# Designed miniproteins, single chains, continued (4), part 112

Each design is a single chain, and the fold is of that chain. pLDDT is the mean over its residues in the fold that is shown.

## One batch from the design tools (miniprotein)

Design m15873
Fold by ESMFold2-Fast:
Structure m15873 (fold): chain A 61 residues (1-61)
Amino acid sequence: SVSLLSPEVLEDLLRASEEQLDALIAALRKAAATSPPVTAAILEDLVAAVEEIRRQRAAAE
């Protein structure tokens, strides 16, 4: 799922604060709730990718 992200976006997410990541996840989930099924699935995959980045950061710190 992290392979869905460009290297630049991945670097920005790795440098983002926990508050910024929480806000991004909330925004993506809100967008998914109002999107067609295919778009909603892509947005949920992006949420999973951001959550994976959060887990990796927590494990490294």
Scores: mean pLDDT 76

Design m15874
Fold by ESMFold2-Fast:
Structure m15874 (fold): chain A 78 residues (1-78)
Amino acid sequence: MEEKLRRREELLREAEAAAKAGDYERALEILEELRREGLMSEKEYEYIKALIKKKKGTLSQEELERGKKLEAELIAEG
């Protein structure tokens, strides 16, 4: 479990850095790696992906509403 937790932490930091730099495609790529490796739940992945799309201005109204629902659920869980 230690290596997986370390990998998750490193990838999350890289995704955050990429998003802050405006490299949203790189950030989404890293999130997809986290999901594929089982280091991130589908729900977490969908929520963060929606946040990145919102910052890009590419988020549809339906995606925005879905993101709000996922945010409320994640806040309630954690």
Scores: mean pLDDT 73

Design m15875
Fold by ESMFold2-Fast:
Structure m15875 (fold): chain A 58 residues (1-58)
Amino acid sequence: MRISLEQQIRVAQALRAAGLTLDEAEKMSPRELGELAGLSGATAVAALRQLKEMGVFV
C-alpha cells in the first residue's frame, strides 16, 4: 500500500508547524493526526508510518 508523497509532506509539515516529533505524533489518535494534517485519520497514520520506516526526521 503506497501513500502519496503529497500526503507524506502534509503530515511532516503539520507536525513541524505544531512543534511535534514523530514519537509524539504516534501517541496521537488517528482522528487527531488526520485533523492536524488535513487528511483522513487512516491516511495520516499510514503516512506517519512511512516517514518512520524511511528514518526521516522532518
Scores: mean pLDDT 75

Design m15876
Fold by ESMFold2-Fast:
Structure m15876 (fold): chain A 82 residues (1-82)
Amino acid sequence: SAEVVERKREFGRKVLEIGQMLQKTGEPNEFKVASEILKLMRELMRNARSMEEIDEYIEKVKELLKKVPEDKYKKAEEILNK
């Protein structure tokens, strides 16, 4: 559906922005989290066929983001909510 396509596109762009932000820090843990969320984004873009499946991927990304420092988590949350 058009709603599924648009939600995938919007979330994909936001995860890409967060991934780029985390990669720029040069910190190994933040780079590892960036790699994992970008992998989940690619899986979501290729495999998710419903709003419920997209929500599952969103929750997995949010869970991984809890592994970064609080200041980076707050920036990621801001990106997700814009």
Scores: mean pLDDT 85

Design m15877
Fold by ESMFold2-Fast:
Structure m15877 (fold): chain A 70 residues (1-70)
Amino acid sequence: MSERERLLAEIRRLIEEGRDEEALRLAQKGLDSGVLTPEDVERLGVYAATLGREALAAGLSRLTREHLAR
């Protein structure tokens, strides 16, 4: 499993467990390190939204916007 795949799996687990702050922190770390792309984090936001985690989905979308804006 790639580092990217491992990170994505861990973030999904945190989302499923309701560990929103840890999921956001790990997604931010992935963006900052270049392991995750903005598209990866946007897809995680969609996943969070499908689970009814609207605040987390909004937070993940904000991370992608801030990263792209620099």
Scores: mean pLDDT 84

Design m15878
Fold by ESMFold2-Fast:
Structure m15878 (fold): chain A 67 residues (1-67)
Amino acid sequence: MMEEYVKTLKKSTKLTAESMVDMGMSFDDVVSQIELIKKHMIRQGVPEEKAEEIEKEAIELAKEKYS
């Protein structure tokens, strides 16, 4: 179901954001990569609202690690 797919994408995107921060990427580069992931999600049929929610949560997670 779409809901399970969205949950899996959210977990995967957050893990990817954490990995990028841990690798020493700049915050701007991490944000750019998350924006690309959102674009790919929308192309795969994820609703824009859900893709934006995943983007926001991943960016907030990355931001906390740079604080």
Scores: mean pLDDT 81

Design m15879
Fold by ESMFold2-Fast:
Structure m15879 (fold): chain A 73 residues (1-73)
Amino acid sequence: AGAERAAASGEAGAAAGKIGAAGGATVYHMVQNSPGANEAAKEAGAEGARAGGAGDKDLTAQYSRQAAVAARE
């Protein structure tokens, strides 16, 4: 859908959440065989998506980073 600048802050948060969730999801897909690592990455991605939906850019960025760190394990 064509994006409108309706709520720039909310849209940026949602986009960051999607980026975090997508990153977490792709990593999760790659490391599915490790229950601890993939679970942590999945949870961080989901929390990032929730924060993005709420418009919390800082939380979205933090959870995206957490997912990346968990994925490195």
Scores: mean pLDDT 51

Design m15880
Fold by ESMFold2-Fast:
Parts: structure tokens; sequence; C-alpha cells
Structure m15880 (fold): chain A 107 residues (1-107)
């Protein structure tokens, strides 16, 4: 079986990696808009790992606008899954990345 991290990386490579800042921001705006429809059916480990990769990309590319959009989405995702013990480690990793991104960009 393929791990949630490998699935998340494949999705990141297909839809996000190497896109322009404008394309990344548009994707995240649409993702945020549809989030309430995505959350009930999403695999929470895949989703949290995907958002971690997206935030790491924004930090590497020094893209503050994309980082702000990812942080907003990630905080909503964390709130939705906070009582799910299966993703506690993924949430902790996401919270640490959010902290690093906020420190990097002065958010």
Amino acid sequence: PISPEEIAKANYNAVFKGKSSVEKALFLHLFDRELDKILPTADPEVLLNFLSLVLEDAMKENDKRVAELVIRIAEKVIEHYKDNPAVADAIKRMEELIKEAKEKFGL
C-alpha cells in the first residue's frame, strides 16, 4: 500500500509544484472556497501532508501571499480534525510549519 505521504506528494507534484505564484494563489482560493465540501470526504492524513508540502513550497519560494492562504486553510483543517487521534502527529507537524512560516513572513 502507498503511504499517505506518498499520495500527498504525488498530488502536490501534479497540481501545485512548479506553478506560478498567481496559479498557486488561484488554486488555494478555490480550495478554501470548496473546503466545507472537501473535509467530510477527504483522507485527513493525505490532506494535512499535502498542505504541509504546499506551505514548505511557499516558504522555499519566499511567497508570502501563498503562505498566508495556506495558513488560513491549514488552520481550518486542524480545527476540523483536532479530535481525531489518528492524525495528531500530522497536526503537530502542520502547527510547527505554520509557526515557522509566521516567523519567516512576520505574520
Scores: mean pLDDT 87

Design m15881
Fold by ESMFold2-Fast:
Order: C-alpha cells, then structure tokens, then sequence
Structure m15881 (fold): chain A 92 residues (1-92)
C-alpha cells in the first residue's frame, strides 16, 4: 500500500538522519511526514507528490535495498512504532 511505502521511506530516512543529519534529509523527512499524515486521514496525494515518492523509493531501492525490504515487511504500523522508538532513544 502507499501508506506502507511512505512509512518505510520515513523509517529509512530517519535512521540516516540520526547517523549523519543533512538539510536535504531533514526536508525529505518533513515532506514524507506530512504525506503520511494526509494519507492516514484518507486524503489522496497529487501526481507531483506520487512522482516525488517514486524517486525516493527508487533511490532507497538502489542504496538501501535490504533495509527497504525489511521496512516494507513490517508495514505501516511497525515502521511508525520503530521510528518513534529510534527518536526516543536518540533524545537520551
């Protein structure tokens, strides 16, 4: 599902940001977070947003294929929980 893809990308980018934060990663995380929230509320994404997601998905598949596969297997709920735990641990 689209929710699973967005959640998987968010988890991967959040992990990358915690290791080596960049303005580009911060912006991508912000945009994906907004898209995830809108999808959770039953809203549809624009064609431009879908193209943006396909580009990020392609990059993740090329650079982090194993992490992407595992994140997709966890699904939307599992990825959101893991992301919340990672952020909580990073604040310690």
Amino acid sequence: SLLNRVAALLLILTRLHLEDPTPELEEDIRRLGEMLSRLENGEELSEEELEYLEELYREAKETHPEELEEALKKGWGGNVIEMALLLALAKR
Scores: mean pLDDT 79

Design m15882
Fold by ESMFold2-Fast:
Structure m15882 (fold): chain A 81 residues (1-81)
Amino acid sequence: MSEKEKLEKEIEEAFRNGDYEKAVKLAEEAKEKGLELSAESLALVAMAAYKLGKYELAKEYAEEAEKKGHEDAEGLLNLAK
């Protein structure tokens, strides 16, 4: 498993477990390592940031997910407004 695939799986598991802070932290680790997360992983991180009340961060990740072609990105942007 690549480092990117491992981080994306950990983001999904953290989100599923309600550990939104961990999901956001894993996304920051990916950015520090220069890893480009999938649209799906970015969407999960956007939702996690929204759950934490970090609406500006949620909007940033939702916009990145939309740019990468995530089908539900518009719904995530509406949550961040």
Scores: mean pLDDT 77

Design m15883
Fold by ESMFold2-Fast:
Structure m15883 (fold): chain A 73 residues (1-73)
Amino acid sequence: SPRDLLTALLFIGMATGEAVVLKGKGMTDEADKIEKQAQKLSNQLFNEKPTDELVQKITEEARKVIEEGQRIL
């Protein structure tokens, strides 16, 4: 649904935002890893027609990336 797609995009955006904060703290290698993970999830949304199942899976993976960034911060 459009709401689920928006949620996936917001979670990817949050992961990217955490990478920006990490880079600002001088944690460049950690920031690059989080940013690459967020970019891979974004690319999955563009490479396939977004099904509800794909959107949900990407949202769950983005949440894990956010939790990884929070553990490092």
Scores: mean pLDDT 82

Design m15884
Fold by ESMFold2-Fast:
Structure m15884 (fold): chain A 58 residues (1-58)
Amino acid sequence: MIDPELLEREVELTMRMMGLSVTARYDPSRREEALAELDRVAEELAPITAEINAQIAA
């Protein structure tokens, strides 16, 4: 059974990354901060995605 809290967090972080990607592309004044935040969110998302995949495989 997949942990619903992990699924919720994955969705939240994925949506955050989408918003940051749009900001980085279309707002040059915020690009540097948006790219730094993207890296941070990606690092946070990686172990969550790995855990979800482990639960699916089990």
Scores: mean pLDDT 81

Design m15885
Fold by ESMFold2-Fast:
Structure m15885 (fold): chain A 55 residues (1-55)
Amino acid sequence: AMAERAREFGRVTAEHAGLPPDAQEELARWFGEHPDASVAETRARVEELRAKAAA
């Protein structure tokens, strides 16, 4: 339940950040694995995925 909710939140966050579909799926999965992630950790992960998508 908590992990599932975190994955959904991650997907919505990725969509608003304008990440490509593959990066959106990775962020959603990451949130499912880290349901207690802080705002700072979330921001760092978004930047990491953005960099990978640009490569």
Scores: mean pLDDT 72

Design m15886
Fold by ESMFold2-Fast:
Structure m15886 (fold): chain A 81 residues (1-81)
Amino acid sequence: MTLEEAIEAFKARFPDGTATKDEVIELLKELFGPELELSDGEIQRLVDAFADADGRVTLEGLKRILEYLESMKEAEELGKK
């Protein structure tokens, strides 16, 4: 899955541009599934970190989540220097 595909899926499901934390967790599991190297609790904490003050995830919040997931994968490949 690409980041662009995840963004388009979010827009298609949430035309108001916001989703609940549970809806974003479900979306991430559907898009990344077994490629998402996170437990359910870790996914929840990640979404919590990028939710707004009302507990909703905006398109910008989703982009930050996706960038964080990509950065984690890159950090594992680069190692600690």
Scores: mean pLDDT 74

Design m15887
Fold by ESMFold2-Fast:
Structure m15887 (fold): chain A 110 residues (1-110)
Amino acid sequence: MTPVQKETLEILERLLEEETDPEVREALERALELLKKEVLPAKLAAALVLARALARETDPEVRLRLAEALVEVLEQENPLEIVPLLEELLARETDPRVRAALEEALAALK
């Protein structure tokens, strides 16, 4: 496991400990499983799981938590590799609230 993967795992585990929403917990647990298995592209798989959960969620508090988790994962991963994935998800999204959350995730990439 790389240092970046360890940091990402620690962030996801912390978010899971603080999270009470079952949909967000399921997304975080799946992301943790993918990272622990070190499947390539495990980093992209974790971000994709969070992005898909965000895209299907209608509750603004749950969507904010998912967006925050995605931002934290992207801060620990190579952000340039994730940008095309987020842009593709944003291009397919028709819900304005989900679009706003994806735009915030993209804006968090430095």
Scores: mean pLDDT 66

Design m15888
Fold by ESMFold2-Fast:
Structure m15888 (fold): chain A 63 residues (1-63)
Amino acid sequence: RKEELIARLEKQIETYENFVKKYKEMVEKYKDKNPELARFYQKMIENAEVNIKKLKEAIEKLK
């Protein structure tokens, strides 16, 4: 069960890392067309990175 929980958290980290990659593409796409939307995606990246850090800390505490 503990191993299953760690695996689930690792999958969540991977999901957030994939979102960061996609949001970086959106920032690049919209930086010239809609700077306000580009800044929104940049904030989403920052939030995802904070969540990745918290998930990594949670995994470490479970070991």
Scores: mean pLDDT 83

Design m15889
Fold by ESMFold2-Fast:
Structure m15889 (fold): chain A 56 residues (1-56)
Amino acid sequence: MKEILEERLRNAKTKEQVAGVAQDLVEMGIISEETAVEITALSLDEAKAKLLEVRR
């Protein structure tokens, strides 16, 4: 499960794809909805980096 989301995040080419991964992490209880909104407001590369960090 975590490996699939990590691969999806690494391969994400659009902010919509990154937002999808962030939403899945919220549903799994890994991050809050507030954190997901904050991260998806960043640039594509910054959002990807932040989501990879919070999944440690």
Scores: mean pLDDT 75

Design m15890
Fold by ESMFold2-Fast:
Structure m15890 (fold): chain A 100 residues (1-100)
Amino acid sequence: MEKLSVEEIKEALKFVKETFKELKELVEKKDYEGFFAKIEEAKEYFKKNFSPGIAKLIEDYLELAKKAVETNPEKAVEILEKLLEQFETQAKLMIKISES
């Protein structure tokens, strides 16, 4: 069955939103050690609780978030917001395709 679970995608979107909110708060506080620790915690959480395809997609977004903070921490909040918006758009498209 090639259709992704709509419920799993919706659940993943909820947890990604919460994770990115925490990541933004850590960057705003300049707690970069906490930020990198949260990235690794989030990767393990999604790998354990979601299908490999969804976990890999989320891992790719978390790696982009990590790279943004490593490369340009002063713009990291803006980049995190854009990454979350992109993920939400992709998740909504996946839901629409799965319901069609």
Scores: mean pLDDT 81

Design m15891
Fold by ESMFold2-Fast:
Structure m15891 (fold): chain A 106 residues (1-106)
Amino acid sequence: SRGIKALQAVIQDKIDEAAELLGLSEEERQTLRKIYNAKSLDEALKIIDETKLSDEAVALAGFIIARKFDIPLEELKEKINSLKNLTKEQKVVLLSAYIFARNLFY
């Protein structure tokens, strides 16, 4: 699937390839590069919260978090639930993408 191929690209640190596989815009690709280059989980989540992203871009952000940050699932759930601008549905997408990535490849 496109999701599995995008996750494989993220594991190889090929964020632009992953974004292209999901059909993301240049603007979303730039945001995902910023998320990938974030120095902390809190910085990454702030970028996600402050930028209007498609569900596909939110899913890719979840894969990037799984690639870069080793965090307990319950702590991640609390941090995601505290985000102010993401819809309830996008919070589920973000968390689900993270869990999917951790279960298959990490």
Scores: mean pLDDT 88

Design m15892
Fold by ESMFold2-Fast:
Structure m15892 (fold): chain A 78 residues (1-78)
Amino acid sequence: GMEVAEQAEKLRTEIMDILASTPDEKRKEAIVEYLRDVPFEVATGALSVLSTQFLNEGNGETARILNEALIELEKRDL
């Protein structure tokens, strides 16, 4: 879809699949690599939403991994 919201929803689903299928120590790197070619605003938006969601659900470790991936993408902007 052309809409940013549609792209963000698809990205959230794909990130969830990575979290489910990737060992803990590889999750951050796998997420960053997957989002490398995604527009920065869409990628960081998806990570921010998911990080907040996991934090609210009591999964602070997954929220931390998502936040670390967001910070890593901010260092690799453009």
Scores: mean pLDDT 77

Design m15893
Fold by ESMFold2-Fast:
Structure m15893 (fold): chain A 86 residues (1-86)
Amino acid sequence: KEKEFLELVKEFEKTASRDEKIEILAKAAQKILDEEDKKVVEELAEKLKEGKGYEEIKELQEKTSEILAKIPEEKFLEALYEELLK
């Protein structure tokens, strides 16, 4: 499991664009978040893909960090692994 995950992460880092990395992380988080928290993560991902400056995304970044800190690491890694397999 972990060896396969590490190989997928390495391939993803080599081949994925910044926008693709943002997209997959957002999708993984959305699988385990409630409706309210999903909206915050989705809005941050969209603004990051649009190239919005730090001042515009600062509040969303802080809120997303708080949301992610509440997620069990194992659950997030499993969701990320599923997205990397697609």
Scores: mean pLDDT 69

Design m15894
Fold by ESMFold2-Fast:
Structure m15894 (fold): chain A 106 residues (1-106)
Amino acid sequence: MKEVQELIERARKAVEENDKAAAEEAVKEISDKIAELTYKYSDPKTSPKEREEIAKLIRELQAAEDEALSVLPPEVANKLSIESVGKMMRAMADAVDDELAAKKAS
């Protein structure tokens, strides 16, 4: 929770100060955190209540990521956006694969 807020504040400060280097760093850190949360969200063992809480955090991080991307050159923003989506897709796939492996071990 506190870590998510610190990432959002860092991204907003980078946007406010038009610090492109800090904005790029914030996008990378936010995309890593979104992937981590997406893995947990996609785990079939995650309860509906936990899933709703995680979804809220992902939405807040995505909003901060979009704001940080807006101050970057289009080529850099497009590359980071594609990489962020790729990280999320891999996290979803990994969560499914891990659950299938766990069922086979049972």
Scores: mean pLDDT 82

Design m15895
Fold by ESMFold2-Fast:
Structure m15895 (fold): chain A 74 residues (1-74)
Amino acid sequence: STSNAVSLIQRIGDGAIDEARRLHEEGAPLETIRQVADDSIALMLSIGDAAGKSAQEVAKSQVERIRRTVEELE
């Protein structure tokens, strides 16, 4: 359902942000953090595309949140 897809996208986005922060604290290179973030972004966008417009909008919002977090770690 769209509701399940939205919840899943939100969890993936939150997890990606937490993972980016953890990797940064552990001294991982920014390029590694970006690669891991990009994998989560691709997954969220794929789920959004399959689940319809409401899920696509949430995925785009979560992508922007992840990108802002990675930018802040530079």
Scores: mean pLDDT 86

Design m15896
Fold by ESMFold2-Fast:
Structure m15896 (fold): chain A 65 residues (1-65)
Amino acid sequence: GLQELIAETIKEKMKEKGFEVLNIETSGDTIKIEVGPDEEALKFAEELAKKYSEAFGLKIEVTAK
């Protein structure tokens, strides 16, 4: 669905920047993303989360570790 496509897009953009995504889970309209303890990776993931959550009305949560 849409949330799966957005999760895949975020993972691809993270990888393009050289950042690894440790885990992604989707549940209804919520996407949860786990990134490593890299402050730059976390910031970039949060920026993507804000952009896509505002564009598509989804709840996107980012955590580190």
Scores: mean pLDDT 82

Design m15897
Fold by ESMFold2-Fast:
Structure m15897 (fold): chain A 80 residues (1-80)
Amino acid sequence: SHDEAVRLAQQGAELKKQGDKYEKQGDYKKAAESYRKASDLYYRAADAAGRDPSLQPLAESLRETAKELDEKAKKLEQKA
């Protein structure tokens, strides 16, 4: 579960980085798509971490990151 959470979070981080690059380039549609995919991966990482009671702080942090990315994607979708 911990290994799964780390793997999913790493995949999410790469998509977030891709989204950041698209946003900087003004490609709001691709940025929003990347942030949406990153958010989904961070939510999945949080679920994987949340199955272990000792990892609740990690699960909460991952959910907060996912929520922030989802909100950012929604704002960019309004500009696309």
Scores: mean pLDDT 88

Design m15898
Fold by ESMFold2-Fast:
Structure m15898 (fold): chain A 88 residues (1-88)
Amino acid sequence: MKEHLKAAIEHARKAIEALEKGDRKEAAKHLAEAAAHVVEALTLDPENEHARKAAEYLAKANDALKEGDTEAAIEHLKKAIEHLEKAY
């Protein structure tokens, strides 16, 4: 459980760093990896409300990224990280 939450946080942070550098391809890769780790965490503990909220914010970040809204993508990623940290 905690290993997947930690990996999701690390990838979400790397997605923010990539977006701040203008590397949208690298950001998309790290966002996908963060989402995959949240799915694994929810498979182990489906009642984890903060992990569910993190999944919602990662989905919003992905939608913002597809629309070219880098600022919204970063804000949604920050919200996902806040929830992942509370999911421990």
Scores: mean pLDDT 87

Design m15899
Fold by ESMFold2-Fast:
Structure m15899 (fold): chain A 57 residues (1-57)
Amino acid sequence: HMDAIREMIELAEKYNPELAKKIREEFEKTGRLTDEQRDELMGIIAEYFRELKEKLE
């Protein structure tokens, strides 16, 4: 699960590097994310895919 979280953070950094960096720092300190931080990370990823779709249209 930790590897999957790191990959998600790396993906989020491509779209929103500032917010993804804050999430990464928390993950590095505790080795886990809060439910709120997981929701934020998933939101960034969802926006990334939305923008990719817009660029392809």
Scores: mean pLDDT 73

Design m15900
Fold by ESMFold2-Fast:
Structure m15900 (fold): chain A 72 residues (1-72)
Amino acid sequence: SNEDIIKAIEEAEIAETSETTLINVALGLKKPLDDAGIAERLKEVGAEKAIEILKRAKLTEEQKNALIKYLS
């Protein structure tokens, strides 16, 4: 569910800058997505896979807030 993805986002490690997030790499993307695109991609892969991706990724505080808003 989106609630499980939101919890995983809240628990993700904090990155100091957008360049250190690794979320686009963890999603296997050749071109980086914006926050809306990342949120849509996390929904597409499903909650179980999204949680696995988020365990490996770092997110900025700003990205966490944006992604939670898109998934709410």
Scores: mean pLDDT 74

Design m15901
Fold by ESMFold2-Fast:
Structure m15901 (fold): chain A 80 residues (1-80)
Amino acid sequence: SMQQQLQQQLQTLRDHYDRVVDRLLQWGRQTGDWSSVRSRVSQVQSQYNDTRIQILQLSQQGQDPQPVLDQGIQNMDSIV
């Protein structure tokens, strides 16, 4: 169903967000540069929230949110 597809897309976005944040925390543990980690985590959180909102809005309008999901993942990866 469209609802199951939406839930799967939101889960994919969340799982990717969690992996990106984990990579940043590992980098912080290795370098000790927690200031940069905090800044980049904030940027990733903003990208995650913006992408999630856009996915929900497109789904409500009956449009395919897949391109927005794909772009959001790329945007989060570019911060790391």
Scores: mean pLDDT 91

Design m15902
Fold by ESMFold2-Fast:
Structure m15902 (fold): chain A 118 residues (1-118)
Amino acid sequence: MITLTQSGGGTFAAGSSATLSSKVSGADLSKSVVFWYRQRPGQPRQTLLMMSGGVLPVLLPESEQGRFSGSVDAAANTAYLKLTDLQPSDTAVYFSQVLDLEKKSVAWGPGVTVTVTE
């Protein structure tokens, strides 16, 4: 079973930055695809970025023009999402998802809440 432990949420001031983490057990992140999603209140989940095998993050069509960046620490088996120049519209629950390419198994993180105040 794949388990994701997410952290790094909280309340942030507009214009600041936040780093969210997702520590993974039961899958090797060097052999997995990691997705990051945002779900704003009353809105569907929006895909922010995808990372494959620790390769450079791929921004999907709904990307926020480079305010988001992803990384993977393969030794710690942890994925990161960095949010810069936070806007009140970034107030949302942020989810990580892992696809294990060897076993074709998928797991979702529980989500972490980010609140941005002016």
Scores: mean pLDDT 79

Design m15903
Fold by ESMFold2-Fast:
Structure m15903 (fold): chain A 87 residues (1-87)
Amino acid sequence: MKSIEEIIEILEKELAKLKELGVKKAPVFLTGYSEEEAKKIEEELKKKFPDMEITIYNPPKEEALAVEKKIAKEIEEEAKKAVEKEE
């Protein structure tokens, strides 16, 4: 399992790309983290990207596939919205 510090660094880089594209909503998928770890990640990302609506999803592994599909759809919709605005 990746440390909180490692996952924050990875997510920070991805969120920086989304912010550059003008995306205001960023779903973040976490699996296998504790509720406390997920909250720490959310707080740190919100501090670095206060202008973005960051939603943390930390489902149990049993539900991970269903949540992953939902998040993928949300990312696709936000990406389409950003591309439409940039055109």
Scores: mean pLDDT 70

Design m15904
Fold by ESMFold2-Fast:
Structure m15904 (fold): chain A 61 residues (1-61)
Amino acid sequence: SADTDYIEQGSNGKPSKILNPNKLSLEWLTYYLSQLSEEDQKEVLSKLSEDRKKAVEEKLA
């Protein structure tokens, strides 16, 4: 994807980078976060709005 896309795709269709995590669906964002290390999850979560962060953390638990 180009500069207008909110995520970059890696090999096998997995996202390699999230540019605009607040624009992703909660399901996709949760899936992406579940593939990351705990430290990387914290970095992405820190970029979310408060309500989205809570919803995603609820789904990850």
Scores: mean pLDDT 67

Design m15905
Fold by ESMFold2-Fast:
Structure m15905 (fold): chain A 74 residues (1-74)
Amino acid sequence: IIEKIKEAIKAGKWDEAAKLLYEYLVNYVRVPESFLKDPDNPEYFGLLAVIAKELGLTLSQMVELLKKGYELNN
């Protein structure tokens, strides 16, 4: 699933990447809903940094992607 997220990002399909990332975080990582709802909370900085690095994104891009994923799924 993480490879599909990377492919969507590379293709500029941000909505698709956001949906896949949300699915990954809910089903595999099982992050708390508070992280999905408020990803720019300082308490989540470490988690954001790890995932952003894995996806090749800046922290700011990561926050935007998470907010989009939450909006598209709720």
Scores: mean pLDDT 77

Design m15906
Fold by ESMFold2-Fast:
Structure m15906 (fold): chain A 117 residues (1-117)
Amino acid sequence: MSQADVSRLVAAEILAVAAELNLELAKKSKDPERAAELLGALAGAAEAMAELAEELIPSASKEELEHLRELLRRVRRILEEGLELAKKVDAPEELLRRLERAIERVERLIEEIEEKI
């Protein structure tokens, strides 16, 4: 296993934490515009994590794939909560579509990992 693959997995963990932090800050925001900005940052973190996951999946060990799958499942739940909040704050349609696309991409990556382990 390369040190680059370990670094990518650590980066995926950091992005999952960033997604969760942006969701919690959005939930606490009393300003709908600020909540939408934070949900945009959540979507960005999830998108970056999905890109890292796509790079990792072909070369990752079974143990790394199991860990990545749990991170992706966590991010899927965060994205689902973010989408519900985005609808409640009447976020721009572009952000709603972006969150929905991120959920679909993460679900596909989870399925791809499950086929390999």
Scores: mean pLDDT 88

Design m15907
Fold by ESMFold2-Fast:
Structure m15907 (fold): chain A 63 residues (1-63)
Amino acid sequence: SKRERARLAVVGAILEKGFAGITRADLRAIAEEVGVSVATVSRALRELAADPRLAIELLEQAG
């Protein structure tokens, strides 16, 4: 689904830049590429931030 594609794109952005590196321009670019609203992409980012699995991946990237 488009929602799943948005989540995968957000994961890629987090792995590349980390949570602190993601800008509103990044969210807009993902929204445009996937064909969803920026609100949908922002929600995906918030949902992924609550996932312990993603937190582990971010710690691996930071270390």
Scores: mean pLDDT 74

Design m15908
Fold by ESMFold2-Fast:
Structure m15908 (fold): chain A 90 residues (1-90)
Amino acid sequence: ASKEEEEKRKLLIESAETLKKAAENIIKESKNEEAVKKAQEAKKYAEEAIEAAKEGNLEEAAKKLKQAKDYLVEAINLDPNGEKILREAQ
């Protein structure tokens, strides 16, 4: 792979791992069942993004990363404490 592809792969993996950790924190801390369900989907898509990036499928990794972000945002919006949970994860 090219150096640019390796750098893109690394950034996608790092971003997906960050989203996975944020989603895991919501799963542990949230008392809202729908927020937990959306965070579980965010975690799943983040894990799929990591796998796709490791396989060199950067386009698929980017799509899965976007899905993970969208689900994480939905989870945060469903829980009144979502922003506090996210800040504590930092």
Scores: mean pLDDT 83

